Designed miniproteins, single chains, continued (3). Designs and how they scored, part 108

Each design is a single chain, and the fold is of that chain. pLDDT is the mean over its residues in the fold that is shown.

## One batch from the design tools (miniprotein)

Design m11983
Fold by ESMFold2-Fast:
Structure m11983 (fold): chain A 92 residues (1-92)
Amino acid sequence: MVERVKLTPVQQEALAALAPLLLSDRSPTTAQTLEDWIRNASPLELAGLALLLYSLRGERVDNDDVAELAERGRELLRELAARLRELNAKNA
């Protein structure tokens, strides 16, 4: 079992901002949807995505800089979009 990651109040708020997006019927399933998320996502939503990845890896995040975390989240979405395009190319 992975050790629980203790989140700061700012990090908890960033993760909470993702909940409506992840629970919506507009969940990203294609590269195009991921590109739209990168374009339209708020810094808080992108920061929440970065925190979610760090939590899943059991890594501690000591950084409360929403702008830096948002850039990390944007990188993650771009990498996911590229990977999805690669998988589609291999299966086409």
Scores: mean pLDDT 60

Design m11984
Fold by ESMFold2-Fast:
Structure m11984 (fold): chain A 63 residues (1-63)
Amino acid sequence: MVGDIYRATKDIPAANPAFLGLKKGDLVEVLEEVNSEWWKVRSLATGEEGYVPKGNLEKIGTA
């Protein structure tokens, strides 16, 4: 859900500039639920934004 905090369950490489690269354990805020497979998120550590596959994220709380 938009505004919720999720954690990366594995390392996620940035396949192109639109995708956000994450390491396992990185925390992100959901900005947009683009479709059933992809979310736009912001890294809490860096403030960088990009698209990630939602299947590699687990919910840990609300913002």
Scores: mean pLDDT 78

Design m11985
Fold by ESMFold2-Fast:
Structure m11985 (fold): chain A 95 residues (1-95)
Amino acid sequence: MAEELLEKAREALRKAIEAVKNGDYDTAIEYFREAKKLFEEAVAAGDPRAERALPLVNSAIEALENKDYERALQLLEMALAVLEGRPDEVPDPSA
């Protein structure tokens, strides 16, 4: 169940990223909300990747609302990387 939620969340994040790149911000917000719901369900199921990704998605929504599209894309890419287990350059947690 949790893996299926994470797969759907990953697809929603990819679609949100594409929508932002295309300037379709309303569609991007819908995919963000879908991803957030899926992450909240996965967190309720005890998935630690969803727990790490959910704050990034929440911050990305705030960035979109503030029209900080570059920041929103960066946060979405980070959330996607968390879900896919890619080696990422871990930012300093004190920043």
Scores: mean pLDDT 76

Design m11986
Fold by ESMFold2-Fast:
Structure m11986 (fold): chain A 58 residues (1-58)
Amino acid sequence: GKVVRAIQPFPKTGPDELAVRPGDVLEVLEEVDDEWVLARSLATGEEGLVPKSYLEEV
C-alpha cells in the first residue's frame, strides 16, 4: 500500500488505534473515512487507526 511517515505524535486513546511518534514509517492498508486510515507500522508490524492529518506521503 501507500507508504507514509508520522509528522506528529499520536497517543493510543482507543483499543483500535495505533500510537505513532514523529518519523515512524507506516503502510496504509485502508482509508476508513475522510479523517482516519488503517495503517501498519513497518518497524513493529502493529496495525491500527491513525488520523490522516498526522501523516505525510514518503
Scores: mean pLDDT 83

Design m11987
Fold by ESMFold2-Fast:
Structure m11987 (fold): chain A 110 residues (1-110)
Amino acid sequence: SMEKEKEEEIKKLEEALKTFKELKKLIEENGPKSKIKELLDKLVELGVISPKTAENLLKMPKEEQLKIAENFILAYEVQIKLLEEDFEFWKSLSPEERLYLSLALAAGNS
């Protein structure tokens, strides 16, 4: 059951990462705001961002949207590695702690 739980968490993180990469590409290409909103709504459904965060992101300038999307991409790539290396430690962290630790690790290695 632990192996199955680990696989399910990895799939959720991979789906979030894929969605942030699609979001970044769409913003870079000046894609329709309706499609940007759909990807932000998907991130809310995945529990990755709050509805308020999605609303704020939609209103931000393109350059700030891209910086935020890139930071989430880096954080989720690190989160997947951390989860794969130490699932018990990963599970002990809150979602906020996972995000902040992943961003700190990405900054230290980049």
Scores: mean pLDDT 84

Design m11988
Fold by ESMFold2-Fast:
Structure m11988 (fold): chain A 93 residues (1-93)
Amino acid sequence: MDARLRELAELARRGDEAAAVEFHRLVGERLRERLDMENPTVEGVRAAFEALGFEVREALSKKGERIIAATHPLLSEEEKERLEKLLKEASEK
């Protein structure tokens, strides 16, 4: 994992909102560098997130759509809870 991403995630975990904003911005830039933006695949998205140190979970919606949720081990509990709620809502409908 990028040392800068780790530093920002640690600060964001401690409640630094500016660090959280910068972390998301930098993750977006790193993902764009790793993804084929012309033809992104689910497998490519998963691999890109995992390469950045994210834990990736896959779920199927009631409509059979593949849902990918990515959480970082150094992100705040609030962000983890938000992603878990989204996965639960997608699986319970």
Scores: mean pLDDT 63

Design m11989
Fold by ESMFold2-Fast:
Structure m11989 (fold): chain A 73 residues (1-73)
Amino acid sequence: DDVTQLGRAILQRDRDRAMSLFDQLVSNGYDPQQIGNRISVGLDGMGRTDDAQRLRNSQSVDQFRQAIVDHLS
């Protein structure tokens, strides 16, 4: 699914793809907090706790976009 693809892009540090997939999900009616919660479970399981925490704290579109920029740079 598209959320799984976004998670993979984040894990691969593909910033441009992650941003594009996030924008597509939001355009399709997904809530940023729901997206962040789904991806954060996978990141926690891989020991990327800081990345998971920032995504969980991203409650708006702008906050989530900033989290992608900050963590994929």
Scores: mean pLDDT 77

Design m11990
Fold by ESMFold2-Fast:
Structure m11990 (fold): chain A 66 residues (1-66)
Amino acid sequence: MVVLTATGASASGVTAAALILIGDGAVVKVEIGEKTVITAEGASEEGARQAAAALESGGGKVELEI
């Protein structure tokens, strides 16, 4: 299970990250509050790293847990 926690990520960055994980075959949950938390079940390590990069390119500070 992959958990991405992002602070300051753009809406486009969050959308791109979610789409990368869905394309990787993961079941994705997105929760938006003070921070954005994306939980992906069944994601690969490569898919997780690509999603983190998408969030970071959107200006987010990202914490990745695999």
Scores: mean pLDDT 83

Design m11991
Fold by ESMFold2-Fast:
Structure m11991 (fold): chain A 60 residues (1-60)
Amino acid sequence: GAPIYRVVGDYTALSPEEISLRKGDRVELLERVSGALYRVRNLATGEEGLVPLSALERVA
């Protein structure tokens, strides 16, 4: 399946293209936009958007 990441700490979106994340949320990788930014779907909320890779730890 698609790679799954755990959110390592709360993150507040800095732009309209980003989503906010809660520590412990699971996100599915949709697209690697750059080396620093991933497009993800938050599996807890259903939100899709950009997040920094530094907020994420791969778990599956």
Scores: mean pLDDT 87

Design m11992
Fold by ESMFold2-Fast:
Structure m11992 (fold): chain A 60 residues (1-60)
Amino acid sequence: SAAFEAGLAAARKGVEAEKAGDYATAAQHYREASRHFAAAGDPALAALADQYSREAEAKA
């Protein structure tokens, strides 16, 4: 689905930002990924992306 594809794209951007040490940007991308995965009907991936967002925020 388009929502699932958008979630994967946002999650990838989150990982790239995290590798660059930009935790604030990573948190924003992971939060966006969580929203897209929720829209795609995948609550497990939405919860995982939300957790990654919170962990990145703690490091920002």
Scores: mean pLDDT 90

Design m11993
Fold by ESMFold2-Fast:
Structure m11993 (fold): chain A 61 residues (1-61)
Amino acid sequence: MSEDEVLRKVAEILGLSPEDVQRLLESSPTARVALAMAVLAHSIETGEDFTELALAVARGR
């Protein structure tokens, strides 16, 4: 999964802009984990499997 794809999908799921998602990913490791948990929570709520997306978010850089 590409970086741009991760940013777009997380933004769509959370109702944020891709720029806001990128800022949160860069702000702290805690923010990355929080975003990954939000993606997993959305996965549980919708019944869709977003595990790979959540792992990509948690991986950070």
Scores: mean pLDDT 76

Design m11994
Fold by ESMFold2-Fast:
Parts: structure tokens; sequence; C-alpha cells
Structure m11994 (fold): chain A 57 residues (1-57)
């Protein structure tokens, strides 16, 4: 499957945000998920993770 460069970068940021969330760093997770959404605004998984973390803070 061929991903655009922006989609691939957004996936990397999503993964970093999930890692930050797993260690309890909510501020870092929010920033990383925001970067994923900035690069690929239609990335629903990144948007959902961002909203989820914001509600837990």
Amino acid sequence: MKLSEKEFEAEVWLSLGRMAYSIGDLDLAIKQFEKAVELYPEYEEAREELEKVKKEK
C-alpha cells in the first residue's frame, strides 16, 4: 500500500503520541497527536486519540 509522505509522518506522530500516553505523559501525547492531525487532518484515528487524551486531562 502506498501512503503519501504526510500520511506516513502522521502515523509516526500518532505512534509517538500513543507511547507518551502509555507512560502517562498526557501533555506530550496531546502535542504529538496535534502534530499528526496538523499533517493529516482527515486522519480519524489521530483525531479520536487527541480528543480522548484531552478529556482525561
Scores: mean pLDDT 79

Design m11995
Fold by ESMFold2-Fast:
Structure m11995 (fold): chain A 106 residues (1-106)
Amino acid sequence: ADEAATAAALARSTARLLEIAARAAPEEGEAVRRALERLGGMEGFRAAVVKALNVADEAQREAILAALQRLGEALAAVEAAPDDPAAATEFARALLAVVEAVEAAL
């Protein structure tokens, strides 16, 4: 799925993700940093997404895929307007939604 490809691309670019989080509102940016620390960085985040998709029931899988779709759309918005703090903040919120859906499935 395109959503899984988006998660894999983000996992390969820790620096890019942290740069986007730094442009977000401070509370959202800090929440992203704390979530990544809890998961073991971008590699840990990727591993958690893969594990969650393997163990999730149908409802949990739908929630994870919907959150990943939102994250992909938010990433595209940041790439179109890299200096827009509103786009960076939505990206941070979308990433946190993926973390929440993944942790709920684990």
Scores: mean pLDDT 79

Design m11996
Fold by ESMFold2-Fast:
Structure m11996 (fold): chain A 58 residues (1-58)
Amino acid sequence: DTFDNNSLIIKDHADKLSKDMDDTTKLADSVGNGDDVRKTSLDNLKKSVTDLSNKLHS
């Protein structure tokens, strides 16, 4: 049996994960600000993190 509190806990964990992924995306964007091949890899990682964040909100 799923309590309303369990739904809130799951939402809390999802919100926390979403925030962590948003923070990671912002950090990746900041680190990717440079003239380096690594910028392309960071852009790809940023897109993946954003996609995952969107999936978690669905």
Scores: mean pLDDT 64

Design m11997
Fold by ESMFold2-Fast:
Structure m11997 (fold): chain A 65 residues (1-65)
Amino acid sequence: MERILLVAAPDLETALAAGRELRKERPDVRVIPVPGMSREEAEALAEELRRLTGAEVEVVYLDGL
């Protein structure tokens, strides 16, 4: 089963930086940064991906530091 991790953050730099670190920690998971999405939008996308593909999808939302 494919595992997907969506990394949502308010800005591009935060999403890309977090995605890069998460890929190092979890190489078995497909890490997809989704900059500019709210937590609710990221959760909606995750639900749609689960429905369409049957993949296990997790969402991590990062507030800008």
Scores: mean pLDDT 78

Design m11998
Fold by ESMFold2-Fast:
Structure m11998 (fold): chain A 65 residues (1-65)
Amino acid sequence: VEEVLREAIDAVRKALIKKSKEKLTPEQQKALDEAVRHLTEAFNEKDPEKREQHARRAVEAAKKA
């Protein structure tokens, strides 16, 4: 659980750094926005299984950015 959340934080951080250095396409920007939303949902979720699910979705979305 903690490892997936850390991976999600790292993935979103890398996508944000990429955005600062490169111009993202509208599709990449939407994916980044989705990744941030899922990461926020993971931090606010009290159920460990649902938290891991949100974190995994954040990683997948960040990879598309």
Scores: mean pLDDT 79

Design m11999
Fold by ESMFold2-Fast:
Structure m11999 (fold): chain A 79 residues (1-79)
Amino acid sequence: SEEELKELVEKLKDKDPEVRKEAALKLGEFGEQAAKSEEAIKALIEATKDKDEEVRKAAERALQKIGGPGLEKAGELAS
């Protein structure tokens, strides 16, 4: 749901790297719904720069799972 998506975006800013990692992976599972959310894509792009390596890997995997629309949006937001 959209509410769950927003909760996951908030969890990407959690102080616990395990929580941030889980949130990134779950956002990837939302696929098309996450791809339509500019906030979710921006949050995942920021997570690819996270201080924790596992969080960065999870965010990169999530963007790959979201697919072409998400990767296109990530390219625009990273530029």
Scores: mean pLDDT 78

Design m12000
Fold by ESMFold2-Fast:
Structure m12000 (fold): chain A 87 residues (1-87)
Amino acid sequence: VEELKERFLEAARRAAEAYVAGDLEAAAEAEARALELGKELKEKASEEEVKEALAEALKIAAEAAVEAGDISAAEAEAIKAKIEAEL
């Protein structure tokens, strides 16, 4: 499960990096890979481990959105706070 969680988060980071670079095709491919790994993680991991991995991936996405200029740093902080409160 640890290797699966690590691969999931690596795919999420690759999607974020591609998104920041403006490579929407590469971002979509990495996002699809993360989704596949996330489904496998959901089947094999506990609900708590899945929530932790999802929370980390969503925080990575929020930071990438700030770097890309799509949201403000304040908006990203609000998103991260909501993720921590709910997950």
Scores: mean pLDDT 77

